# Ledger of designs, part 63: designed miniproteins, single chains, continued (3)

Each design is a single chain, and the fold is of that chain. pLDDT is the mean over its residues in the fold that is shown.

## One batch from the design tools (miniprotein)

Design m10315
Fold by ESMFold2-Fast:
Structure m10315 (fold): chain A 86 residues (1-86)
Amino acid sequence: MNVIVRAEGASEEGKRAVLGAADGMRSAGADVKVTVEGDTVTVEAKGANTAGMMSAMAGAVEVEMQGNVLTATKQGDTITLTVKPA
């Protein structure tokens, strides 16, 4: 399964959480691409297994718990987790 985690308007703590999720997905064997532009961090993972998906969800939920809104969408074999200010 492919997963995209996008954090918009992220704090430094939020960026750190998303980067941690990227490292977790990479360690679980996913092909991970990270793009950071200002306050936006986008992580694109291909070939995520269950451990990779758990890492992605943990990072997205951590940013959501910092006062952001988490939206999850699925299109085909790709899950997109978007977190942005409420």
Scores: mean pLDDT 81

Design m10316
Fold by ESMFold2-Fast:
Structure m10316 (fold): chain A 73 residues (1-73)
Amino acid sequence: SDEELMLVNARMNGQTEATVEKAKEIAKQLGLDPVVVTSAASFVGAMVGEEASTWTDENLKKQVLRVIENQKA
């Protein structure tokens, strides 16, 4: 299921369920696929060695959009 995929991706990146839930909320705000947004959030959290759920909504949106844009390049 999409829920299982999001949780597995988060755990593989050392992120928690809290990061998945926050990223799902950000996905709704941006009108984007929650699987894409949760994957991007988990990846960027892993890159900086922090839990993405602790970030501000503004910072998380900025980092997620940067990752998605780079993926399209």
Scores: mean pLDDT 83

Design m10317
Fold by ESMFold2-Fast:
Structure m10317 (fold): chain A 80 residues (1-80)
Amino acid sequence: MGLVALTKGDYETAIALFEAELAKDPNNVEAWLNLGLAYFEAGDYEKAIEYFEKALALDPSNERAKRYLELAKKKLAEKE
């Protein structure tokens, strides 16, 4: 499936870049949020939840992290 193969390559690269950013600055809320989004797009909702919760722990007012956390929890519940 061409689209799935393309998006997988893109998210793997994004994950590596955001992990490198977090190694330099573990308080980078945007890097935690973007890492969560990459896993969410890959369908790994459990990891997406973990990373969105880390973003919210650093910035509890981040509305994007709250919305994606709820969406990821909903997606995980729909699979179980």
Scores: mean pLDDT 76

Design m10318
Fold by ESMFold2-Fast:
Formats: structure tokens, C-alpha cells, sequence
Structure m10318 (fold): chain A 68 residues (1-68)
């Protein structure tokens, strides 16, 4: 899946490629909270906190259990 490919790329440090696959996962399923959360993590790792914050908020809105 696009989410799984994105996670592999993230673990490899290929953040821009991971973002592309997370965005594809969201286009296919906009309610995939994990994809929104991982997109936020990728932007956070790039130091783009302003881009990360709205993605984390979207993930939390979809699945509050992501932030225990």
C-alpha cells in the first residue's frame, strides 16, 4: 500500500519520497488517520513544524486515540 511504502521510505530517511506516498494514501482514503499522522511526523523531521501541526490536528480529529 502507499502508506506501507511511505513508512519504509521514512525509516530510510527519504522524507520527501515518504511524504509523496503518504499524500497518495490520503488521496485514496482521506479518513486514514495514520497517514495524516505520519505526514505530520515527516514534516516535523524536516523541521517544518508549521506544516506538521495541521496534519497532526487532522489525525487527532479522525482518531483521538493516536495521542494517548
Amino acid sequence: SDLEKGKQLFEEGKLDEAIKYYERAIEKDPNNAEAWYNLGLAYMQKGELGKAAPYFKKALDLDPSLIA
Scores: mean pLDDT 84

Design m10319
Fold by ESMFold2-Fast:
Formats: structure tokens, C-alpha cells, sequence
Structure m10319 (fold): chain A 55 residues (1-55)
């Protein structure tokens, strides 16, 4: 597939839609386990949503 994006967590190239799904799953798992969100894209999406809700 020509529309592959780099997944920094697994260090592999995957389709963009698959990356988006994985980012959501990772954020949910990290929160459930009490872990700090270290995935940069997932963290940015969460911060953007929180900023929008706070405004």
C-alpha cells in the first residue's frame, strides 16, 4: 500500500487508518494501566481535545 505511515511505537510502516486505531487503543490501555501517555501523536490529540473542551 502506497499510503503507509510510520508507527513510532512499533517502528513499522502501516496504513494511516490502522495507525489511528492503534493510537486510540494505546491511549485507552495506558490510562487503564495508570501509565503516562508517551506516544507523541496520541498525546497531542488528547491535549487538543482537552484544550477545545476547556475553551
Amino acid sequence: MEELVYDPETKEWIPKEELERRLVDRVQEAVAKGMEITDPEARERLLKRQAEEAA
Scores: mean pLDDT 66

Design m10320
Fold by ESMFold2-Fast:
Structure m10320 (fold): chain A 56 residues (1-56)
Amino acid sequence: SADERIARAVAIARANLARRSPEEGKVSPEAEAAGMAASSLGLDAAERERVIAALT
């Protein structure tokens, strides 16, 4: 289901955020992590927005 895919994308994005090196001045690291996770799982734009909302 879409909710399950979004939950998986959120988990992947959170793991990626935890592993990332500190980057001074980087804008919207949550959106970047969400975009990468959503792309990996084949999520639609609306589902990608829900992942971003869950991270912020």
Scores: mean pLDDT 73

Design m10321
Fold by ESMFold2-Fast:
Structure m10321 (fold): chain A 55 residues (1-55)
Amino acid sequence: GATLLAAEAEIRRLAEELGVELSPEEARKLAQEVLTLPNSQRREFLERRLRELGR
């Protein structure tokens, strides 16, 4: 749906800002996970996960 696509696009943008390369599948998986979290926790969760993946 539109919400999932918007989350996926935001995750890809954040990954580019952090210098992390994500596959489309990884971006979608993260979008699904982040949407289960409260809005206040989403940014911190994504930054943490993207840094872990970018090692």
Scores: mean pLDDT 79

Design m10322
Fold by ESMFold2-Fast:
Structure m10322 (fold): chain A 78 residues (1-78)
Amino acid sequence: SLKEKADKLTEEAEKLPEGSPERALKYVQAAGYYLQAGDYDKAIELANKAIREAEKSGDEFLVRAARDVLKQAEEKKK
């Protein structure tokens, strides 16, 4: 399921170094799958983690991607 894919990506991200672009990417992907699964609370949580990690990595593309997922999840939660 999409939720199981998101859970696995989250577990993989937790094993990667803090501030790495790989960790940020895993959180972006996990947030996207939670969004598709309708788990908007988890999508918001992981998108915020992705923003923090992407900012530490200096990857502006990942910051934008994470913010886009956050915006979509917040809109769906209304």
Scores: mean pLDDT 89

Design m10324
Fold by ESMFold2-Fast:
Structure m10324 (fold): chain A 66 residues (1-66)
Amino acid sequence: LEEARKAFKEGNYDEAIKLLEQEAPAAVAAGDLRPLGELYIVYRKKGDEEKADEVLAQLHALEAAR
């Protein structure tokens, strides 16, 4: 996730989203919701509110299932 955070810091939101989407399935399977949390933040910074809301809904559903 370091590369995704670096891309985000540099303002390269598309690269950050790509890296986070690549990591998210394996992380979620392991119980790690951090990549989804980071995706929400990146989509918000990019101004993609629809995608940000989708990720937030997924996060809430996964937390409720615990």
Scores: mean pLDDT 79

Design m10325
Fold by ESMFold2-Fast:
Structure m10325 (fold): chain A 120 residues (1-120)
Amino acid sequence: KLSHEELLEEILSMLDSAIARYEAAAERYKDTNPEIAALLREIAELYRKTKEWLKENPDMDPKEMLEKVIEAEEEIIEKLRKGAELAKKQGDKEAEAELEVFIDLEEKVLEKLKKLLEEY
């Protein structure tokens, strides 16, 4: 098992990478697909709120920490699926393709988090 400190650092690093990824994606779509840009900003904000909650509760139980992050990931995957359907309806093949890549990425992250949760 990772120590409490190692787990927190790993999760915070993952959240920082996700925030940067979705903020960058939102910036790319701001003029070409404002609805997708807004959705990506909402996703970045969910990750930011999760990070803030973890920073305010650094001594929380590792299991509770993982459960909170898993809840956020499940909500984000749902938002990404909705975004992919919207992009498809709009005929925005570039946005649809990138959102499908993000869905695959986040589903793999969710699987890893659920496996970590079983160890605590």
Scores: mean pLDDT 90

Design m10326
Fold by ESMFold2-Fast:
Structure m10326 (fold): chain A 68 residues (1-68)
Amino acid sequence: ETAREHVLRAADLIAQGKPEEAVKHARRALELDPDNAVAHYVLAASYERLGKTDEAAQHRAKADALAA
C-alpha cells in the first residue's frame, strides 16, 4: 500500500468517527512518506478527535512547514 492509500483510509475513518483507527493509518502513511504534509494534517485531526491536543498541535505545525 502507498502513503496516499493510508491517508485516504485515515480520512475516511475520521468521517466514520473512528479516530483511533485513523491514527493507525496516518502513522503508516508517515512510515512510507515521513514528509507527507497531508498525512501530518490527518494525524493532527485524528489526535484532536481523541483530545490529544499537544500531539495534534505538533503534527499540524509540521504539516504547515512541509506544505509551505
Scores: mean pLDDT 83

Design m10327
Fold by ESMFold2-Fast:
Structure m10327 (fold): chain A 66 residues (1-66)
Amino acid sequence: SEKLKREIEMIEKRIEGLRFLIETYKKQKETASEEQKEVLDKDIADLEEEIEELEKRLEELKKKLE
């Protein structure tokens, strides 16, 4: 299904973007204040949770493609 393949591609690109953002935040933590580090850690945790949910969805969609 073309629609299914497009959905998979969109989710994969979303995961890539979120991982890039996490790496950006991790670099920012190296020079951040203690208060800023706490905010960045929370944001990183939220992004990691979103990636886990998207990876689950991606696995489901890939199984439907077979």
Scores: mean pLDDT 87

Design m10328
Fold by ESMFold2-Fast:
Structure m10328 (fold): chain A 80 residues (1-80)
Amino acid sequence: SELEREIARLTAVAGLLLAGEQFEIDYLKKKGGSEEEIKRHEERAQRLADIYRKLVEASNLSPEEQKKVIEEARKELDEL
């Protein structure tokens, strides 16, 4: 279904963004970045992990619930 494709696409996007935040955290820790800067990336990574989890779980939900998860994920990704 189109909803299943959109969930898969958003899951891939969230996963890629999460990997980017994890890379940045590792880089900053290695280079001696500020605790505040590291914490900001950790907070973004946590939000992305939560989005990713909800999208993965949505694959087993009803079409109406899938649509709500898609709309929420898009909003949360736009806010990052």
Scores: mean pLDDT 89

Design m10329
Fold by ESMFold2-Fast:
Structure m10329 (fold): chain A 73 residues (1-73)
Amino acid sequence: DSEKLGEIAEKIAEAKLKGDEEELKKIKEEALKEGFSKEVIDLIEKHVEAILNGDWETAAESLEKLAKLLNIK
């Protein structure tokens, strides 16, 4: 569900911008309960961090890995 992935990415970005690590942990646990794998969640976080830091290379690599994982059940 692409809409859910977008919502998770937005929540992670907000938590990162606030510097709220406790909220970030909560968002990640919630995503796991919704059926996302830890690898997918970690890649979303890495992608968001790369965007926020202007690291386009890491952002592109993370997105590529995420797309690959979403095609593997």
Scores: mean pLDDT 79

Design m10330
Fold by ESMFold2-Fast:
Structure m10330 (fold): chain A 55 residues (1-55)
Amino acid sequence: VEILGKKFTVEKGTDLGDIVKKLLDVTPTVKGGKASEPGTYTAEVGGGTITIKVT
């Protein structure tokens, strides 16, 4: 998982919203699936958008 250019190890099936909340201390609205699925996801937080890449 890569968020804001930083790579993180996460458990299979982890909710991407939980990861973003933990890193930014803000509750996001996450669009996409769980971290166990490869792809690009988008999280909306406090008027901004964060792109999350899962490989």
Scores: mean pLDDT 58

Design m10331
Fold by ESMFold2-Fast:
Structure m10331 (fold): chain A 80 residues (1-80)
Amino acid sequence: MDLWKKYAEENKEKFQKESIDFLKEVEERAETEGLTNPYAHPSASEEERKALYVTAEVLRKIGDMIDEEIKKIQEELEKL
């Protein structure tokens, strides 16, 4: 029995659902907040601004997920 494969299968559906919910939220925010994105070039098209916003939000979410995992590991180490 491969523990990593079991872990992947158990989390596949959860990851897919969480990713869909997150992406939908980001798409909705891109329509309202993407146009005012300060990281976009002043001459960037509306589509470029929204694309940069979505990319930045996805990368930020990945960073948050890494931070949460690090925090969990640190809390487990402190219990030892």
Scores: mean pLDDT 68

Design m10332
Fold by ESMFold2-Fast:
Formats: C-alpha cells, structure tokens, sequence
Structure m10332 (fold): chain A 80 residues (1-80)
C-alpha cells in the first residue's frame, strides 16, 4: 500500500540518520555531534507522530519534514 511505501522510505531515512550520527561521533567535533543529535531527536518525534496518524496526507507531510532534517544532518557531517 501507499502507507507501507511511505513507512519503508521513512525507515530508510532513520537508518541514514544513525549512519550520519556515527560519522559525527567519529569526527571528534562535539558541536556537530550535539547538533546532529538534536536534529535526530526532532526527526524521531516526527516519525512517532506519523506512526500515530491515520491521515495519509499528514504522513506524507511529516515524511517531507523528516527528509529536510536528514538533508541538514548531511550538510553538518560533510563540514565535520
């Protein structure tokens, strides 16, 4: 279903976040680690909201927000 596809894509983003957090820790830059951790926390809260939602349009909106957070995390880690 479309909902299952969105959930699968969100789970891929969560896996990428875990990899980005690991890379931030390996950089030794605590400021970047702290910023990445904060963004990861926000994305996890949005994912929990998406899981509790029965509205497909709301789930799509939350998915787009999570994507933007992961893009910000990528930029931070690239500068580490």
Amino acid sequence: SEKDKIDAEMRKLLAEMEELYRRAEESGNQEIVDKVAELMGKALELYEEARRSTDLDKQKELFEEIKKIVEEMRKLVEEA
Scores: mean pLDDT 85

Design m10333
Fold by ESMFold2-Fast:
Parts: structure tokens; C-alpha cells; sequence
Structure m10333 (fold): chain A 58 residues (1-58)
């Protein structure tokens, strides 16, 4: 099993890859794309904050 820190790093990387895919997808309408990107950015920020908190405990 991966450590919590390793799991968070993987999740953040996957969300960053999803963000790039959405940004480059011309088939998504601009309004929907903006909403998806906002949600993904919010999730990345939450996970990064949790990652920093776990790093502080080490």
C-alpha cells in the first residue's frame, strides 16, 4: 500500500493531467470548460494543502 503522502502526490498529478486534457479539448464549450477547470483547480488546491500539512508532521 502507498503512503498517504504518495497517494496525494499521485492524485495531484492525475488532476493536473486532467486539467491539461480539458484545456486542450476543443469539443468542450467554453462555459463548461471554465466550470470544470475551476472545480479541478479547487481540488488540486485542497490536496496540496493536505500534502503540506502531512509534510509538516515529518
Amino acid sequence: HMSEIERLEKQIKQLEEIKKAVENDSSIDPETKAEILQSVNDLIDELRKKYEELKKKE
Scores: mean pLDDT 81

Design m10334
Fold by ESMFold2-Fast:
Structure m10334 (fold): chain A 94 residues (1-94)
Amino acid sequence: GPEPVPKPLAREAFELAGEAVVRAAPLLSPEDAERAGDLLTRLGERVYAGDIEGALRALEELGRLVVEGTPDPAVAEEARRAFEEALELLREAA
């Protein structure tokens, strides 16, 4: 059947988080990169299910992991800004 259409702001939040993860992943430890991938998958599943509360929890965990795990301060700062914007979009979608 057709996939459920997520709320536009929730989808935009997921896309921003995904872009931040893709940029940071090569700089993360293998363990943190794997966990970031798992959290990004969970975020997407929650967004497409319309579970904004679950999506917020996944996004907060993901943002913390990526920002704290990224050794490059410029990439960490870009990730922080992207996750802050994604969190605001997702809260507005609630």
Scores: mean pLDDT 85

Design m10335
Fold by ESMFold2-Fast:
Structure m10335 (fold): chain A 80 residues (1-80)
Amino acid sequence: SKELEEVQREILKYIAEAKKAYEAGDLEKMIEKYEELKKWLEEKLKEAEERGDEELIEFLKKELEEAEKAIELLKEELEK
């Protein structure tokens, strides 16, 4: 769907900003970028649920789970 493609493009922009922070050695900023992505995904999930877009809901739930895992791993690395 066009909406799914738009969501995928936006996710890539957040990941690119997180990667820039990592390359700069700023792990805290990388975490902030993933937390921004998580918040954006939560907002998009609510919108998709209101519309009953089951394909987009399933995709967003998986992406949200991956973002949460990334945040947890990055926070563990920050404490080392």
Scores: mean pLDDT 86

Design m10336
Fold by ESMFold2-Fast:
Structure m10336 (fold): chain A 68 residues (1-68)
Amino acid sequence: SLEEKAEEWAREAEEAAKRMGLSPDVIQAVADAARQGVLDGIAVPPETLARMAKLGEEDAAQVRAARA
């Protein structure tokens, strides 16, 4: 079912985010995004969502450094 696929993709996204060392809040956000994406028909691969979140954290760190 679509719900089963959404939960599977959410789990894969959570695992990818955990492997990348993301914070618990970001891990949950990535899992939620993967689940919602499947339900909305906007399927982004779980690994890609986790990688985008990792890049977002790196970009935020660079912006903070530039403002210091």
Scores: mean pLDDT 79

Design m10337
Fold by ESMFold2-Fast:
Structure m10337 (fold): chain A 89 residues (1-89)
Amino acid sequence: MSKEELEKIEEAAEKVGREAREKALAAGLSEEEAERIADIVKSIAKNFAIHLIEVKKEPLEKALEEAEKFGLAVADILIGAELLQREIA
């Protein structure tokens, strides 16, 4: 990958991480839980975008779009799991 492609991937991962954090806070999770979810989602989105470009040979624009969707889906799963745990605690 070019440096420019990697920078765009990191920017997209930062964006989806922020959206995941905001969504977690809106769902009533703590600041700490929201930050943890954001970090996981950011990492997953970045790695998935890299996989789509390097392994699947997807064009950058499509890879970023798919990684953003995947990251948000992971955020939904993690937020849901955390809310379920709160019923036990």
Scores: mean pLDDT 85

Design m10338
Fold by ESMFold2-Fast:
Structure m10338 (fold): chain A 68 residues (1-68)
Amino acid sequence: SVDDIVNEVATVLASQGLPQAEIDAVKKRLTGLLATLFDPSASPAEREAAKREIQRLVNEALDKIAEL
């Protein structure tokens, strides 16, 4: 489920030392983006936008981890 994926990502981010406030922000944003990506009624444009935002979110999290 989306919640299972989000919780797995949060566990990995916590293991890398990301602060809880940042993890909570990632969880909230990722939940919405994954819900859009897995919604069968979402348009191709909405899915492409969600994919781009997920990639951006991942890059932002990796940058924050690299600066710890």
Scores: mean pLDDT 85

Design m10339
Fold by ESMFold2-Fast:
Structure m10339 (fold): chain A 75 residues (1-75)
Amino acid sequence: LSAAEEEAVRIIAEAARGLPAAALPYVNKVASAVLEGDKEKALKYVEEAREAGVLTEEQAERLKEAVEEAAKILE
């Protein structure tokens, strides 16, 4: 990974701290989508986790903010 990609992954991982184990597959998909440059897909995965009841509204918002910040670094 480049330094920017490592920082992007770090931002996502930090926002994912304290999330339930069931959220891990969604967080992995989010990180992958961000690294692929597909911010919209990453945000969709956050919404899917919220709709599945895996994330609370507050947890989903924190993860969406992390996606926006990580995507900005990769611009």
Scores: mean pLDDT 83

Design m10340
Fold by ESMFold2-Fast:
Structure m10340 (fold): chain A 61 residues (1-61)
Amino acid sequence: MEATEEQLRNAARAGAALARAAGLDGEGAYHIGSQLAKTFAGASEEQAREAGRLAAELAGH
């Protein structure tokens, strides 16, 4: 619960971009976005899951 909304969105965008660059799908984007939120924004497990969901949605385009 320490990460801001902007930090979570940034983690999600970075996760989606990294997943696309690596040839990964939405599941890969979810995992990367979630991990970035935890490591760089100090996100809780709940916030990390939200960042992962957004990353997967962004990568699915």
Scores: mean pLDDT 81

Design m10341
Fold by ESMFold2-Fast:
Structure m10341 (fold): chain A 59 residues (1-59)
Amino acid sequence: MDEKIKRLEIEIQRLEGLIESLEEYKKKNGPDKEIEEMIKELREEIKRLREEIEKLKKE
């Protein structure tokens, strides 16, 4: 169980890093709807992974 949780946490960190890179790109180049949609999709993926971790911690 702990190993599965740790793998999910690593994936979340990876996705958070990608979001940070995309947000820095937006700051430098201005707003881009495609980049904003990518950030939104990545945030939703992180939410799903966090919910999976919570389920694993309960059972």
Scores: mean pLDDT 82

Design m10342
Fold by ESMFold2-Fast:
Structure m10342 (fold): chain A 61 residues (1-61)
Amino acid sequence: SKTEKLEKLAKEAKKLIDEALRKGVISEEGAEELRRTVEYHLEKGDIGSLESIKSFLESLV
């Protein structure tokens, strides 16, 4: 379902944010902002934005 896809994308994006933070490629402030952005798009049901964020984060790790 769309809801399951949204939740999976948000969870995967948050894991990538945590990995980028552990690798030192983003700051704590940057990680907090990215987490807020993920939650915002999750609440709006924006699959495309979540996929874009995930792709961006995958490029960092």
Scores: mean pLDDT 87

Design m10343
Fold by ESMFold2-Fast:
Structure m10343 (fold): chain A 103 residues (1-103)
Amino acid sequence: NFAEAWNNLGVVLKNLNQNADALAAYKKAIELKPNYAEAWNNIGVLLKNENNLEGAVAAYKKAIELKPNYAEAWNNLGVALKNLNQLDEAVEAYKKALELYNK
């Protein structure tokens, strides 16, 4: 299917600051491949960049639900939680990321 192409289009559109089009592309990727953890992580990054921290946390948690060993999503969750001043939860997310990076 074309889920990867839609996800990659979303990444390029995000880098061009075309955030609405990037979100639409990521949503199309998820429509084609509902278990696409990487697309959920990318939605989280986009929402964080727009200062929608609650939305970013929800998207990263979806990515982790689909792929529990997703170190990047755990690290991104930690950053978003830190920015929400949820420091204890941020520490736990970062510890998970470090454990996964160290294997």
Scores: mean pLDDT 89

Design m10344
Fold by ESMFold2-Fast:
Structure m10344 (fold): chain A 60 residues (1-60)
Amino acid sequence: SEEEARKHLERGREALAAGNYDEAIEHFVRALQHAKDNPELRAEALRGVKEAIDAKDAAA
């Protein structure tokens, strides 16, 4: 659902800000799963996954 997608986007952003990259990736992937019928939310979730992976790689 869109509501679940939005909740996971928020949790993903919070985890990313805290430096919890694996947790952020997990939440953004779950957001993508729940946003299947909403292209705008899917795009936000995909951006979140990319940002979290890039941040994790930069921290390594």
Scores: mean pLDDT 85

Design m10345
Fold by ESMFold2-Fast:
Structure m10345 (fold): chain A 55 residues (1-55)
Amino acid sequence: MSLDELIEELVEAVRNNDWEKVEELLEEAKKNYSERDVDLIEHVVELEEERVKLE
């Protein structure tokens, strides 16, 4: 899975309240991507989580 594909799946999982999938994808990110890419991924997830919680 590419970084872009992983981010897209994470955003979709957050929007669907599929937190088990979010945790799985974040674990995959931490094992397979650079610290910079993981920070980006975590930031994107945090922004989508905040958006969902405000709804």
Scores: mean pLDDT 78

Design m10346
Fold by ESMFold2-Fast:
Structure m10346 (fold): chain A 69 residues (1-69)
Amino acid sequence: KVKELIERALELKKLGEEYLAQGDYESAAEHYREAARLYREVAKLDPANQEEFLTLADEYEAKAEELAA
């Protein structure tokens, strides 16, 4: 269900922010990357809101790349 995927992505984002606050950049990056993957899956299942979810996915993937490098 799309709602469950969105809730999961939000939880992963929150967890990533908590790791970032602790200085654990590797764990933060991994959780942001997982959230981005779920946003892409939501975009695929909900074409009416595809652009919005793809934008969110791109943002969190970019954030993960910056933290991991």
Scores: mean pLDDT 83

Design m10347
Fold by ESMFold2-Fast:
Formats: structure tokens, sequence, C-alpha cells
Structure m10347 (fold): chain A 93 residues (1-93)
């Protein structure tokens, strides 16, 4: 389903960002995401492969480092996936 692919792709993008920047808390994470969104293009998003492993790693980082619940972590990824669709940055793989 298209919705599921968008969520996995969003999670994979965030996993890459978390590994590179290693934000210590949710506030730093939001700053990092905001800066990356300003530079984000359809071309960059097309290079991101949807991955369940990357999605699960993003959930784990948000839970372990930011002390969020699984539900809160999933909502963050879902919100980001919706943002990508609204800005027409989502390109199906």
Amino acid sequence: KEEEEAILKAGSFLNKLLKKEKPKNLEEFLVVVHKELEKLTKEKMSKIKPSKEDYENTIKYLMEVFKLSKEQAEEIIKTFAEYLKEKNLFVPS
C-alpha cells in the first residue's frame, strides 16, 4: 500500500539523519529535521530506499534516546510522511 511505503521511506530518511547528526533530545532533533527539510528535494528523496529495518531503528532511537513511547515515535514518522506527501516530495520507489 502506498501509505505504508511512504511511512517506511520517511523512517529510512530519519534513520539516516539520526545516524549522521546524533541529536541528544527531541528539541535538537526538530532543529536538525528543519534544516534538512530546507535542502530536501524530490531527487534526494528518490534516492532513499524504504526499509523496515531503518524504520525500526528510527523508532528505537526515538524511544531509547528521547524517551518517547512507541506510539509517540510512530506518530512522528507518520507526521513526517504526511508532510512529504503534502510538499510533493514523496516519489514512489
Scores: mean pLDDT 79

Design m10348
Fold by ESMFold2-Fast:
Structure m10348 (fold): chain A 72 residues (1-72)
Amino acid sequence: MELEEELNRRLQEALDRASLRGQQAGKEAMERLKKGGSLEDALQYMEDKGLQAQAELDREIARAKEEVERKA
């Protein structure tokens, strides 16, 4: 029970961080557009940030799973 709660907390924290990163990347892309940047560049920036965030999330999930399995 406690291990499942710890895993869920760590996963929720990772998801919250990914969400905040996504919101920040979206704001940065919009600011670039407002300053006369191209739509294509803004979309590419968001895609690059999304791929980075996904890789980080995948690593956090894998690490949390391994740590919980070691405690089991």
Scores: mean pLDDT 78

Design m10349
Fold by ESMFold2-Fast:
Structure m10349 (fold): chain A 73 residues (1-73)
Amino acid sequence: MSLEEAVREALREVLTPEEAEAALAVLEAAAAVKAGKATEEEARALAEEHLEALRAAEARLDEVGEKVRELLA
């Protein structure tokens, strides 16, 4: 399992479905920017749109990090 796969799986397991969808959408947008398929401005706009869900997810970030560590063990 790659780090990216572990992060996606941890988000799905730890967060609510709505929070996970928001976090995964932002993660995919960031990946698209790195691949040259989207702009940083587009990724920022998407993150701002999902800000409330992302802040809720941030409160669970330690649990997500622990789950990622478990999946990579």
Scores: mean pLDDT 76

Design m10350
Fold by ESMFold2-Fast:
Structure m10350 (fold): chain A 56 residues (1-56)
Amino acid sequence: GSMAERQAEIERLEREFARAVIEGNKDEAYKLLEQMKELGLPDERIERAKKNIEKE
């Protein structure tokens, strides 16, 4: 696949992730984060996102 297709999918997942975090759906947020990691999201961004899920 093209890099543009992967980037578009990551952007979609990031939007859904932000919504899951706002709604307090931690299980959904972790599942979306794992999918983003598989698509190549860097570890630094993954760790930052995990902290956002865990914040109150």
Scores: mean pLDDT 79

Design m10351
Fold by ESMFold2-Fast:
Structure m10351 (fold): chain A 58 residues (1-58)
Amino acid sequence: SEAEYQKWVDFYTKVWGKSEEVAQQLANSFLAALSKDYDMLSEYNVKAQKLLKEEREK
């Protein structure tokens, strides 16, 4: 659900100090893992890594 997704975005931003964009990708990867969609899990993790690299260069 959208509420479940937002809960995990908030967890990654507030507890782990991730940016909202990174937290969104991490929340999506977690939900993909719960649905056993491992291809999408991998895709979201790659997107999170690219965003983390871009944020380090700002």
Scores: mean pLDDT 77

Design m10352
Fold by ESMFold2-Fast:
Structure m10352 (fold): chain A 85 residues (1-85)
Amino acid sequence: SLEEEVRRLAAVAKTAIASYALRNGDEEKMEEALKEIDRVYQEALENGDVEGARKKLREIAKKYGVQELFDRALAAVDRHRAARA
């Protein structure tokens, strides 16, 4: 479903940001990033724009230097889902 896909995208982004916070100890920047992710999640649920959400979450990951982690984690989730479909 749309809700499941957007929830997975947000979860991947939050996991990547948590990795950033663990390395850098910057809780304020982590909280800021999590709020940005939650905003993108709510907008996507309202507008149905999954591709827009994916792009915005990737930009947030890039801003915090975890784009590669985001991309790899998302690819792994997508492969797992495809194998079960």
Scores: mean pLDDT 79

